# Designs tried in a protein design run: designed miniproteins, single chains. Part 48

Each design is a single chain, and the fold is of that chain. pLDDT is the mean over its residues in the fold that is shown.

## One batch from the design tools (miniprotein)

Design m1741
Fold by ESMFold2-Fast:
Structure m1741 (fold): chain A 110 residues (1-110)
Amino acid sequence: SPLEVLETYTALALADPSLSPAEQAEHILGATLEAIEAAVAAGDLALAEEIKERTLRLFEEMIGRLSEAERREVLAAVERLVATYLAWTTDPELKALARELLERIKRLVE
């Protein structure tokens, strides 16, 4: 269910012509962090890893279609969202997963 919800929200965000690439990235990553939090709370670490890997594949596909300037805007948006998430989250597993997502997205932009 969390994976199906994430896939639906991701498809809607990517299909919305009113959203900038940075706004699409914010919607996708926000939904991803919520889905990972639900999986971790349920004790389903395998599902949390699957959500992470599917999100990274979506970012790779999205970033591959963007200009250098748009990639920098996406990275700035991702960095802001992860920083906000890390400021309010106290769970070390969720902090580690959020940091891993940021580092792997940075490598896609480099």
Scores: mean pLDDT 85

Design m1743
Fold by ESMFold2-Fast:
Structure m1743 (fold): chain A 55 residues (1-55)
Amino acid sequence: MSAEELKEKAIELASKLGEATKLTVEAELNRLFETGSEEEVKEAAERAIKSLQRN
């Protein structure tokens, strides 16, 4: 998956846990997408997805 696809998947999973969680994940991943590398976005999104799926 691309960095953008992983970002969108992480935000979707976060939204299922609540609006506050969605906004937090979205803000952090969007910041990394604008200022970081594609690999940084992928790593952060994958970490978020794993955390959200295990909780």
Scores: mean pLDDT 77

Design m1744
Fold by ESMFold2-Fast:
Structure m1744 (fold): chain A 72 residues (1-72)
Amino acid sequence: MMAEENERLREEAEELIREGERALQAGDYDTAVALFREAARVASRAPGAEELVREARGNVTLAQLMRDSAAA
């Protein structure tokens, strides 16, 4: 994979994480989960972006826990 494409995929995943964080702060947990899942998918396509995939997956778990807590 070309370096430029790899950098673009990482930047896209980072932007999706930021959007998910904004949704989380707004209490839109379903949107946050969807955005973090998309970030993990995008990051998984970038060679060597294992740390970014782990971050996105961790954010999915956090958003799911907050959603479940709010629904209780």
Scores: mean pLDDT 82

Design m1745
Fold by ESMFold2-Fast:
Structure m1745 (fold): chain A 66 residues (1-66)
Amino acid sequence: SQESASRVVALRAAEAPDDESMVRIARSGLEALVAAGYDEEELKRHLREKMRELGVPEEVIERALE
């Protein structure tokens, strides 16, 4: 599902060594899932939620998903 796929991307981003890597991983993951046929706005909603739950900085989330 979009939620499960978004959770995997969010976990990878949260484990990244720095903010720039987090942004890159989240953006690349979002792009790949959109290309796979998932709804972009629903993915962004789930990614935003899961990244916040995992403690990713808000600035990183905004940069990654805008």
Scores: mean pLDDT 84

Design m1746
Fold by ESMFold2-Fast:
Structure m1746 (fold): chain A 78 residues (1-78)
Amino acid sequence: MDLSVGEFLRLVGDVLADQGDYRGAGELYERAGEAYEKAGDWEKAAEAYEKAAEAYEKAGDLEKAAEAREKAREAAEK
């Protein structure tokens, strides 16, 4: 359940990124990371947070990008 929610959120984030909505993409990738963490899938959580950081960076939100990269590192340590 939680894993499939994370996959769905990541896919919607990919669509928003393709459309140039990088802020929206970052928000959905961050939510996907949270859903993967809840499911215990730390590898996918780290990947989702890295995508969120890249999307926030493209949106010019360097603070949110740094926060997302920190979450990715924490997830990768599991």
Scores: mean pLDDT 83

Design m1747
Fold by ESMFold2-Fast:
Structure m1747 (fold): chain A 61 residues (1-61)
Amino acid sequence: MSEEELEKRAEGIGQLAKLLRPELTEEEVERVKKIALELLRKDPNMDDLEALQRALKSLGY
């Protein structure tokens, strides 16, 4: 999977996080995207929901 595809997946994960947690600030959504991107770079086979859950957990959700 290319870096561009990983970045698009991370962007989608951030949008999904905001949809599920409307209370998230723009800064928190950006943090979710960055954490998800780092997780996907280490394991591109990780599903988007797993990356989302791990990113949210790191923010205390």
Scores: mean pLDDT 84

Design m1748
Fold by ESMFold2-Fast:
Structure m1748 (fold): chain A 85 residues (1-85)
Amino acid sequence: EPLKIDKKVALETLVEQVKNLIDYLKEHPEDLETARIRAELIASFAENLGLKDYAEKFREIANITDPQEMLKKLEELRKELEKEV
């Protein structure tokens, strides 16, 4: 059952989670394993909010093997989410 939460609050929460992951990956580019796990958790959270398209995008990001490419995709997705808030 998806969480019964206001869509704006859900999107704002996703923006904060993406920003925190971006900051983590910038500080720890060697720790791609933790970044992937965090991206998967964000994907699960988005799915529980009923934001299925965003959940799929986060799962795609979690499969990236290069930290710079992952960072680029996270920044793009953050900007996309911020436009919807």
Scores: mean pLDDT 82

Design m1749
Fold by ESMFold2-Fast:
Structure m1749 (fold): chain A 58 residues (1-58)
Amino acid sequence: MTETQQELIGKLEELIKKSEEEGNTDLANNLKDVIEKVKNGEITSEEAAEEVMEMLSS
């Protein structure tokens, strides 16, 4: 895993914790799915960032 991927994953994990604290289970689960896809190489870090931005703008 690259340093850029580790940094992105760290930020996403912080967002997951905040989403769970706010009771937004759907957002937390979607963010966890994005992390899994990045770790598995299914999507790029760039694509993951775009998906997260779309989730946050809804």
Scores: mean pLDDT 79

Design m1750
Fold by ESMFold2-Fast:
Structure m1750 (fold): chain A 76 residues (1-76)
Amino acid sequence: MSAQTEAEREAMLKEFEDIWLHDVSKRMEEAEKRGEKISTDEWFAMSLQERIDKGDASFKENPLLKKLAEGLIARL
């Protein structure tokens, strides 16, 4: 069980990294072109919320990933 928990944690970190690289970075670049000052954390929270709202399979099927995402959004 401990090994499975560790593997799930690594998968969650990779999913968060993919959100940051593919969703957040592009949104920040577009916002910067418009002169908008939005933090990376705010963009990340928005991207996480959008994926939850869309019913993204990773968040829908993985309760740990969803809990971490909700916790991160609540922090911001």
Scores: mean pLDDT 65

Design m1751
Fold by ESMFold2-Fast:
Structure m1751 (fold): chain A 60 residues (1-60)
Amino acid sequence: MDSEELGLGEIREKDGKRYLIAPKNGLVAAVLGISSKVDEDYAEYDLETGEVRSLKKEEV
């Protein structure tokens, strides 16, 4: 769980790595400037690389 200034959304493990999952139109996606980079309901943000992927609701 990210307990710093971010703490919105959800930290999930995928293939042994941790990712921040956030709603596209949520506050955390807006703060990270990634809401315009995704075209599905959710964003998957790689905390190591900063890579952003669109996630479908069923993947959350």
Scores: mean pLDDT 67

Design m1752
Fold by ESMFold2-Fast:
Structure m1752 (fold): chain A 99 residues (1-99)
Amino acid sequence: MDEETRKKMEELDKEGLKAAEAAIEAAKAAGLSDEEQMVLGYLAALPYIIKILSLISEEAAKIAKELGEKLREMVEAGVPVEELKKLVREAIEEINKVL
């Protein structure tokens, strides 16, 4: 890994963590459960995670993109948070298998 790619990954990771933290804080203020806070944190960080994965693994990035599309469709359809949580967990497991 070259220094430029590493620096880009570090910046994306920081931005993703800030986005997740902001989403979790907003969810706490709204009185959402710890589990709901976690799901919203993942959703906020997802675009940054996809960019990071694209730098190290095309297969992992593809899984993350498919997750993002499914989450968007499920949110638009008004699907409960429990279903969103399950989808996120399954996608993380698949990403870990290819890393």
Scores: mean pLDDT 76

Design m1753
Fold by ESMFold2-Fast:
Structure m1753 (fold): chain A 60 residues (1-60)
Amino acid sequence: MLTFSSKDASLVLETLADFPRARVVSVDSEQITVEVPAEDLEAFLAALKARGVTPLAIED
């Protein structure tokens, strides 16, 4: 699971459109949490890094 700041939610959601196996787990006022399969994780993180987005937390 990956947790991002809510300020980056739009960029995270746009990036998720390219990863059909990934899903949103929760959204609140401070953060968004998404689940990405291990096979897609590196590509997903690279796409977000290119957009200036880094996760607050990475859990398995």
Scores: mean pLDDT 82

Design m1754
Fold by ESMFold2-Fast:
Structure m1754 (fold): chain A 65 residues (1-65)
Amino acid sequence: MLEEVAAMDEKQLEELVKKAKKYLEEGDYEEAIKLASALDVARPDAPVSDEAAKIAYEAYEKLLE
């Protein structure tokens, strides 16, 4: 997963963020965290990294409710 994310181009990273957000909206918080945190860890300098971090944080809060 991390190796795959590290090799992604910007378009693929945007699609990954959209997928993580979809998991968050569907209530699949564990999958949202996995995808969003992997992106943030593997590609912290990517333009979408801030959005990924926000998705992971929101999913963590939902899981801990």
Scores: mean pLDDT 77

Design m1755
Fold by ESMFold2-Fast:
Structure m1755 (fold): chain A 70 residues (1-70)
Amino acid sequence: SSEEIVEKVKKMFSELQYKGVEAVYAVEKGDLEKALEILEEMLKEAKEKGDEKTAKVIEKMIEVVKEELK
């Protein structure tokens, strides 16, 4: 049903948001290596879901974190 699809999408979205918060927290602590690990996991999930727009945003964030590691 449409209700089942909506609930599944909400769960996936909340999981992605939770990981995003964890990535931000890792950056705030200066743990850029951990932030990269979380972002790479999020990128994998976005690509597996076919969410190309989210994947491109995450790829940009990975580039920013990698520049900060220099």
Scores: mean pLDDT 74

Design m1756
Fold by ESMFold2-Fast:
Structure m1756 (fold): chain A 95 residues (1-95)
Amino acid sequence: SMEEAREEFLKLVREISDTLRELREAQKAGDKEKVEQYRQKLIETAKRMAELAERLGVKEAADYFKKAIEALKNGDFETAEKLLSKGVRLLAESL
């Protein structure tokens, strides 16, 4: 249902926000193991967000999340954050 989709979306948005904050803290601390842990967590959450966007027919949002995953795989966290934000905005507008 649309209600369930909104709840899933809000949960994933919180997970992205929290994981990005933890990632930034780990980067500042030079904790490479935690950076890798949060990078992988962010990839998983972005995959779930892309799947949600595809189920809702918001292909442009799904494409942004997929591009964010590729940026995360390349260690380009700044590009990934911008792409995640664009995907979140587009998906939110469709809910």
Scores: mean pLDDT 90

Design m1757
Fold by ESMFold2-Fast:
Structure m1757 (fold): chain A 57 residues (1-57)
Amino acid sequence: MEEEIKELEKNIEEFKELNPSISDEEREELLNKLKEYLLNKDYDGMIKIIEELFEKL
């Protein structure tokens, strides 16, 4: 879980760098949502969000 959270944080930071219009609050909300999916073992939900982010790149 620790490593998974670090990877999520890194991916979100990279996405924010490519899309600077995303506010710090939006970034934190997205990260918290991904952590919630991880805690609930909803890996499919996490994957969908990550895929949506990458599609916007």
Scores: mean pLDDT 68

Design m1758
Fold by ESMFold2-Fast:
Structure m1758 (fold): chain A 76 residues (1-76)
Amino acid sequence: MREEAEALVEEADRLAKEAARLAHEGKYEEAAELLLEAAELLRRAAELDPERREEYLRAAEVAEELAEKLRKLAAE
């Protein structure tokens, strides 16, 4: 369970870094999609590691908020 949670967090971090690069290029919709995928992975990690659940859920919420902001920029 712990190793599985850590793998999901590593993948989420990778997606978040890629999203940052895409946002820098003005690809806001693509960046938002990656952040939403990262949030899903973080929520799954929270289910697998109850000790770090709150931290992972908070990170997922931040990613979701950033995705929403980027999608609004893409619509402009």
Scores: mean pLDDT 86

Design m1759
Fold by ESMFold2-Fast:
Structure m1759 (fold): chain A 82 residues (1-82)
Amino acid sequence: SALLEELREAAAQVNSPDPAVREAALRRIGEIAQELIRSKDAAALREAAEILEEAARESRDPEASRQLRLTAETLRKEAERL
């Protein structure tokens, strides 16, 4: 999925030492998450949640880590509704 590939790229940027790059990445992740929710693809939603959960574990920024976990939880719940 093109969306999942874009999500992986954005997730990698959340670990950037540049705060502006991290903020842009988190915003992009939110946009991709909404597109994934609209796709109604349960498998893609679960894969996206796993990508964000891994990114949250690797993140040294507590705020970014929290945001990633919350987005992952939302994606998992949306997958369960399908």
Scores: mean pLDDT 88

Design m1760
Fold by ESMFold2-Fast:
Structure m1760 (fold): chain A 92 residues (1-92)
Amino acid sequence: LEEAAREHLEAMEEEAREAKKIDPSLTPEVDAIVEQARRGAEDRENGPTLLAQAHQNAVELRKKAEKISEEAGKELGDLAGEIAALASAMSG
């Protein structure tokens, strides 16, 4: 894995952990998004599509979560940002 991509994967996993600490009910959806993003980082052919789907899912989850908890919404926003950064690093 490229160094830049690895850095964003680690940041993504940290934001995911923080979101789950704030609202544990988000765990299944957050874990699914993180797993999809990891697959995207490892797949040269389908990576961009998987990362785009993971980013969209993270943005949608953020909109749902922020109605319940502003803090959870913020962490999911940061998660979405790291997935977008990972996608950008992988596209170079």
Scores: mean pLDDT 82

Design m1761
Fold by ESMFold2-Fast:
Structure m1761 (fold): chain A 62 residues (1-62)
Amino acid sequence: GAELSERARRSEELAAPAVKRITQEIKENDLTPEQIEQLSREAAEEVRRELEEERRREEEER
């Protein structure tokens, strides 16, 4: 329901800067497909950690 929609939106907002950074890195550094995959994985993990920190902060304010 609403909770899943909110999570998806936050994930997308947090992912947007990471996607932009990766795209810039690809353009500037002529990365291999393997390196691109690694960066994408790292970005996904970073977004997940950010979401967990946001959740923890929200819980701490309760």
Scores: mean pLDDT 72

Design m1762
Fold by ESMFold2-Fast:
Structure m1762 (fold): chain A 79 residues (1-79)
Amino acid sequence: AEKIKKEIEELIKEAKEKLEKAKTSEEALKIMRETSVKLQELLDKAYEIDPEVAREMLGKVQEFGKEAAEKIEELKKEE
């Protein structure tokens, strides 16, 4: 459980760093899509190992999704 929790947290951290460097809404959307696929795979594995840890991690994944959506919206306003 600890290993997969760390993998999810690290992936979110790396994705946030990539989003900060994104200069276009298209680039940010690509980062979000790729990260979301990987996060979903890790969440599915977490549910198999420890459903309680998976529920905690789901909250963090949803928070990342909101931050990514806000970044995409900001970049889109810059045109």
Scores: mean pLDDT 81

Design m1763
Fold by ESMFold2-Fast:
Structure m1763 (fold): chain A 61 residues (1-61)
Amino acid sequence: SSMERLERLKESLVQLLEAHKDASREQLEKIVEWFIREAREAGMSEEEIEELRRVAEEKIE
């Protein structure tokens, strides 16, 4: 995918996690797992998936 598509997905992931900021760490991890699965099924490369996981880890800690 283009760099623009990856940046949009990163922003969407951050917005999704911010909307659920009061959720438990376990619940946030399940949300991330769902998002990653959807991104992979949509044709994102493993390199792009790793970048999305990096963003999620920074947000959840």
Scores: mean pLDDT 83

Design m1764
Fold by ESMFold2-Fast:
Structure m1764 (fold): chain A 87 residues (1-87)
Amino acid sequence: KKKLILELEPADEVRVGETLTVTAKDENGNPVKNVKVLYGITGAAFTEVGTSDDGVVSFTFELPGVFAIKAETEDGESDIKFITVRA
């Protein structure tokens, strides 16, 4: 499958209620269409948080923790990225 590259903004940490923006690109840096972004608390199953036609999904966290983030398309998948959410 095609490899997707995830960019998180902010990269390392967010606070509860602060917006995390996830951008998914292909290996050449081009935006990807019909991206599904998923997250899960570390060690748990992934839940879909949004889909995007331009490769960008923004959302907030309601609980602190360390979360795993990934993106999928019909023919591509990203590596998992981690984000720390503080209260």
Scores: mean pLDDT 80

Design m1765
Fold by ESMFold2-Fast:
Structure m1765 (fold): chain A 55 residues (1-55)
Amino acid sequence: MKEELIERYKKAIEAFKKLIEKYKGSTDPFTQKAIKVAKELIEKYKEKIEALEKS
C-alpha cells in the first residue's frame, strides 16, 4: 500500500528530473518557470516519501 505510493512518487521525481535535464539550457521564461515548479515538486515528493517511510 505505502510501497505503491512511494514507487509512484519516485517515478514522478525521475520524470521531472528528465524534463529538467532536457530543458535546463532554455532561456524561455515559460520553460524556466516550469523547471522551477518541477524542482519544487521534486522536493515536496521527497518529503512525502520520507514521511511515508517514517510512518
Scores: mean pLDDT 81

Design m1766
Fold by ESMFold2-Fast:
Structure m1766 (fold): chain A 78 residues (1-78)
Amino acid sequence: AAAAEIAALRAQADDALARAREYTENAQKMEKLAKEYEKKGDTLKALAYKNGAEIFTFQAQREQARADALRARAAALA
């Protein structure tokens, strides 16, 4: 039934949004660490944390896009 499929798509979208939030929080933590190590002159650690922040930002964007697509599919079935 369309109602069951809509509910499943919305649940999947909510899960994707939760992952996007977690990745965003991890990216922010990595950016703070990158700035702290930059201030200390530890260029290698600063770069490592900066790269980590970029990876988490990319993952957050992918999960957000997935959530948006799932919500659009649910709306099309309603």
Scores: mean pLDDT 90

Design m1767
Fold by ESMFold2-Fast:
Structure m1767 (fold): chain A 63 residues (1-63)
Amino acid sequence: SMAATEEQLKKQSEINKLVNEARDALEKGDEESAKKKIEEVVKLAKLDDDSRKELEESLKREA
């Protein structure tokens, strides 16, 4: 967003990178690396358990 601070933009960039890395790990069958990346996304985005499960399901569908 144009109104976002530099910190918000960096956080969003980090989340996007972690999501992409988790998807790539799942595609390669590295479920442990994918779980670690998903947990980092959960911490950065402050997701609840339901949102975390939705993210995991979405990434597995992409893989």
Scores: mean pLDDT 77

Design m1768
Fold by ESMFold2-Fast:
Structure m1768 (fold): chain A 111 residues (1-111)
Amino acid sequence: MAEEYLEKAAELLVRLRELEAAGRLSPEEREELLREIAELSAKAAAERLGTEVTEGMIRAAYETARALLEGDGAALEELWARATPEERAAMEAVLRAESLAQERLLAEARA
């Protein structure tokens, strides 16, 4: 199931970037997509750790996804430095989903 959560998160990241590129991303849809990406990433991390999803994990994943969209590497470093091990696992899940999303976007651009 963790891989399924990451694949869904990657699909949402692709959708979010496509909507942004098209100038069709509303603030409401951006927030909705970021929250769903965060929840899926936290679920993937929780399943791999054998623990329950925490609010801290969802928050860490949300802030990571937001920082990635904004290209804010300094924010990512700050988030990582203060994160718990469980929160770091959720952040790593977002980074993995982003890698999958970038591979998909590159494949689509070549088609």
Scores: mean pLDDT 84

Design m1769
Fold by ESMFold2-Fast:
Structure m1769 (fold): chain A 91 residues (1-91)
Amino acid sequence: SIEELVEEARRALEAGDFEAARRAAERLYELGLEAEKAGDLETAIRAYEAAAEIYRELAAAGHPDAEELRRKALEAEINAGLLLLKQAASK
């Protein structure tokens, strides 16, 4: 699921379909939230990191909402970072 969304987002970015790429990043972020609620920290981290990467690429590609996309990328990176720290503290 995550891999499929990442591939769709990358194809959309290559095609200049910024809205399709943004939708994929939004879905990846939603998967991160769902996995986090389910206690699947590994899946949540991967989904948040993937969402952040796509949001950053969209902002760099000249999307009209670049500033908002940079903030969304930062939010996803923070969520992933907090979960990585939580995993490290549990070992």
Scores: mean pLDDT 85

Design m1770
Fold by ESMFold2-Fast:
Structure m1770 (fold): chain A 57 residues (1-57)
Amino acid sequence: MLEEIRKALEEGRREEAIRLLQEMGLPLPVALAAVHDGLEHSPEEAVRGVEQWLASQ
């Protein structure tokens, strides 16, 4: 899942990245924030943020 999200962000597939994040259980606002961060800063950093969020819950 995270590898697919990383690829979607790297390829600019915003809608697919949001869908994948929601399938992982992230609320829509959190998924939107992660996608925004990944597209504007770094897909790598966005994925790390998602991993940390899932670990902390």
Scores: mean pLDDT 79

Design m1771
Fold by ESMFold2-Fast:
Structure m1771 (fold): chain A 72 residues (1-72)
Amino acid sequence: SAAQQRNAQIDQLMDAIFNQDVDSAIRIAQSLGLPQAMIDAIRAGDYNTFLDMLRQTFPDYFQSVAAASFAA
């Protein structure tokens, strides 16, 4: 489904951020159609602002990831 594909892309985005690969993170964020404010946050290294925006943009999917982590 589109939701599963989006979740997989978000996982790739988080991996790029974890590895401090800003260029890959920006490319994935653009591919996801994320707002410019979120892309600017990634570029600035403001990951707290980015994560807050991500939770607001994809609340259901972020909750599903958190639930999966809690179940593991």
Scores: mean pLDDT 75

Design m1772
Fold by ESMFold2-Fast:
Structure m1772 (fold): chain A 60 residues (1-60)
Amino acid sequence: GGPEEGALAAAGALARGQATAEAASRAGKYVDMGNAEKGQAAVEAGGGPEAAKRVREAAL
């Protein structure tokens, strides 16, 4: 780990945040069928905790 890793993580979180927001909006309909926990784990695995936080804040 170095300072460059922080910049890369921030850039990745931003790009994934945009993609996950759009994907979450469409997938929300299917996740609502009782797959909420699986959807949360998938978002966390794909975008990390920061992406999940951004999706949560957008829903608020």
Scores: mean pLDDT 55

Design m1773
Fold by ESMFold2-Fast:
Structure m1773 (fold): chain A 67 residues (1-67)
Amino acid sequence: SREAEIVARVSQLVAEGYRNGDIEGGVRRAIELAREAGDEATAELAERMGRVASLAPENRAAARAAA
């Protein structure tokens, strides 16, 4: 389904960001992809995940690398 494809691509972009030490950048690209696909709900979810990742101590180094 279209939703499954969007979710898979969003998940891939977030995972790529995490692997590259740029989780915020990965989340940003995921939000852009979801919005381009017309899936605002998934874009909002990705934005919320980005905020949580920025606050999590274990992800702080990756978030700082993205800044």
Scores: mean pLDDT 70

Design m1774
Fold by ESMFold2-Fast:
Structure m1774 (fold): chain A 110 residues (1-110)
Amino acid sequence: MEELEEKIFEQLRGVIAAHARDGDLYGLEALRRILELVKQNKPPEEAGRVFAEAARKMAEERGLPDDEIQRLADGAAVVGRQVAEMLKHLTDEQIDELIAEVDAAIEALR
């Protein structure tokens, strides 16, 4: 379990770094909310909705067609749920560290 927790933690740090490099504020804000939902023991489906809403907002601002917006939102819902399921393996302290890294990335982009 410890080795799996370490791999999940490093994978999520990589995801945060990727969103920061891309300047994806919507993705970082959504990830921040997903981390809070996991700490509150909310169902993974709520994390899926948060990520889908963020993907939809980003796609709408980029002027993508409605069918592509829907496809991206549906895919983001699946990813958000999977991320929440993975995060359940982490300790509250590890989740707090990820929240701090997301907050730092958001501030650096603003």
Scores: mean pLDDT 81

Design m1775
Fold by ESMFold2-Fast:
Structure m1775 (fold): chain A 67 residues (1-67)
Amino acid sequence: MTAEEAYQKGLEAFNAGDYETAVKYFEEAIALDPDFADAHILLSAAYTQLGKLDEAAVHDARARALR
């Protein structure tokens, strides 16, 4: 699975309201491409939906630091 494929599966889960599955796929995307800013943005959004605000803040900060 490529980072882009993992990201697309994460988007599918996120749009379905399955935020736990979305987190899993966005984490897989980041594991494959740590500089994938869009994956960090959506992982932050998924953590926010789960009420995990500290984890959301970490990935939001990483997304802002990425090129």
Scores: mean pLDDT 85

Design m1776
Fold by ESMFold2-Fast:
Formats: sequence, structure tokens, C-alpha cells
Structure m1776 (fold): chain A 68 residues (1-68)
Amino acid sequence: MKITVIALDEETVILEMEEDGILELPDGTKIEIKGSITLSKLDLLESTLIVNGEKYKVTDIVEKVIVK
């Protein structure tokens, strides 16, 4: 599983994925991702990504970090 993170600024990022998944935030909120999502960097770093029933720590699967 590979993801791309695009840093828009110090607080905001775009997460891009090859597959559809669910992002589980630290507060237990689940967000469905279809291709991409824009969220805060802090929420992303503390979140769990669920793809095809498998759980991933976001930091373990980041392929690329792009600074805009």
C-alpha cells in the first residue's frame, strides 16, 4: 500500500491514494476516501488508514512527500 502526501502549507495536506479506503481519525471519526482528501497534517499523522480490511499507520506507507 502506497500513498502520496502533498503539503499545501504547515497545517494542511492532501492525501492521495491509488485505492479507495477509510481514514480513522484519533477521535474515532471515519472518513471515506476516494482518490484524495484534504485534511490537517496533525489529523493525518495520528490517523489509521483502512484499505481492503487491512490497517496501516499513515507514516509507514508514505511513498512521497511533495511540498507545493
Scores: mean pLDDT 77

Design m1777
Fold by ESMFold2-Fast:
Formats: structure tokens, sequence, C-alpha cells
Structure m1777 (fold): chain A 88 residues (1-88)
């Protein structure tokens, strides 16, 4: 799915910006793009799509609880890279 890959790449870009700036809002935006990409993917199983989406949401919850922008951004990047590899 071209759109799923594009959303995952956008998530990586936003999360990398969060790593550079410390802006947690960009992690939230990145996670939102990643959840959207996972949910529209027709190539991934329902279990895999749901797993990626829930882990992305979990990264945002962890960010809200801990304030650790780096950890949350790194998790979103890892998940988005996984989505891109599985969509190939």
Amino acid sequence: DKEAIELAKEAIRLAREALETGDGKKVVEAARKLVEGALISTKLSVETRTGIALRAIGAVIDLELTGDVRRAAEEVIELAEELIELEK
C-alpha cells in the first residue's frame, strides 16, 4: 500500500524532528500518522496492523507519563520502519 508507506515515512520524519527539537507534540503527530498507516494497510494481517497501532498509542501514553521525548520518538521510528519493511 503506497499510502501506508507514505504515512510511515511521514511518521519517521516527524519523529526525527522531535528528536532534534525535543518537541513532544511532533511525537504525537508522528504516532497519529503511523496508526493511520497501519490501519489502512491491506497487506498486513489484522493482528500485525493492530499490534503496530497499539504500540504507537503506547509510546504516546509513555511520553505523557514520563516526558521522555527521545524514547517515544525512537519507538515510533522503529515501528514505522517495521511497517515499511512488511509492506514491501
Scores: mean pLDDT 86

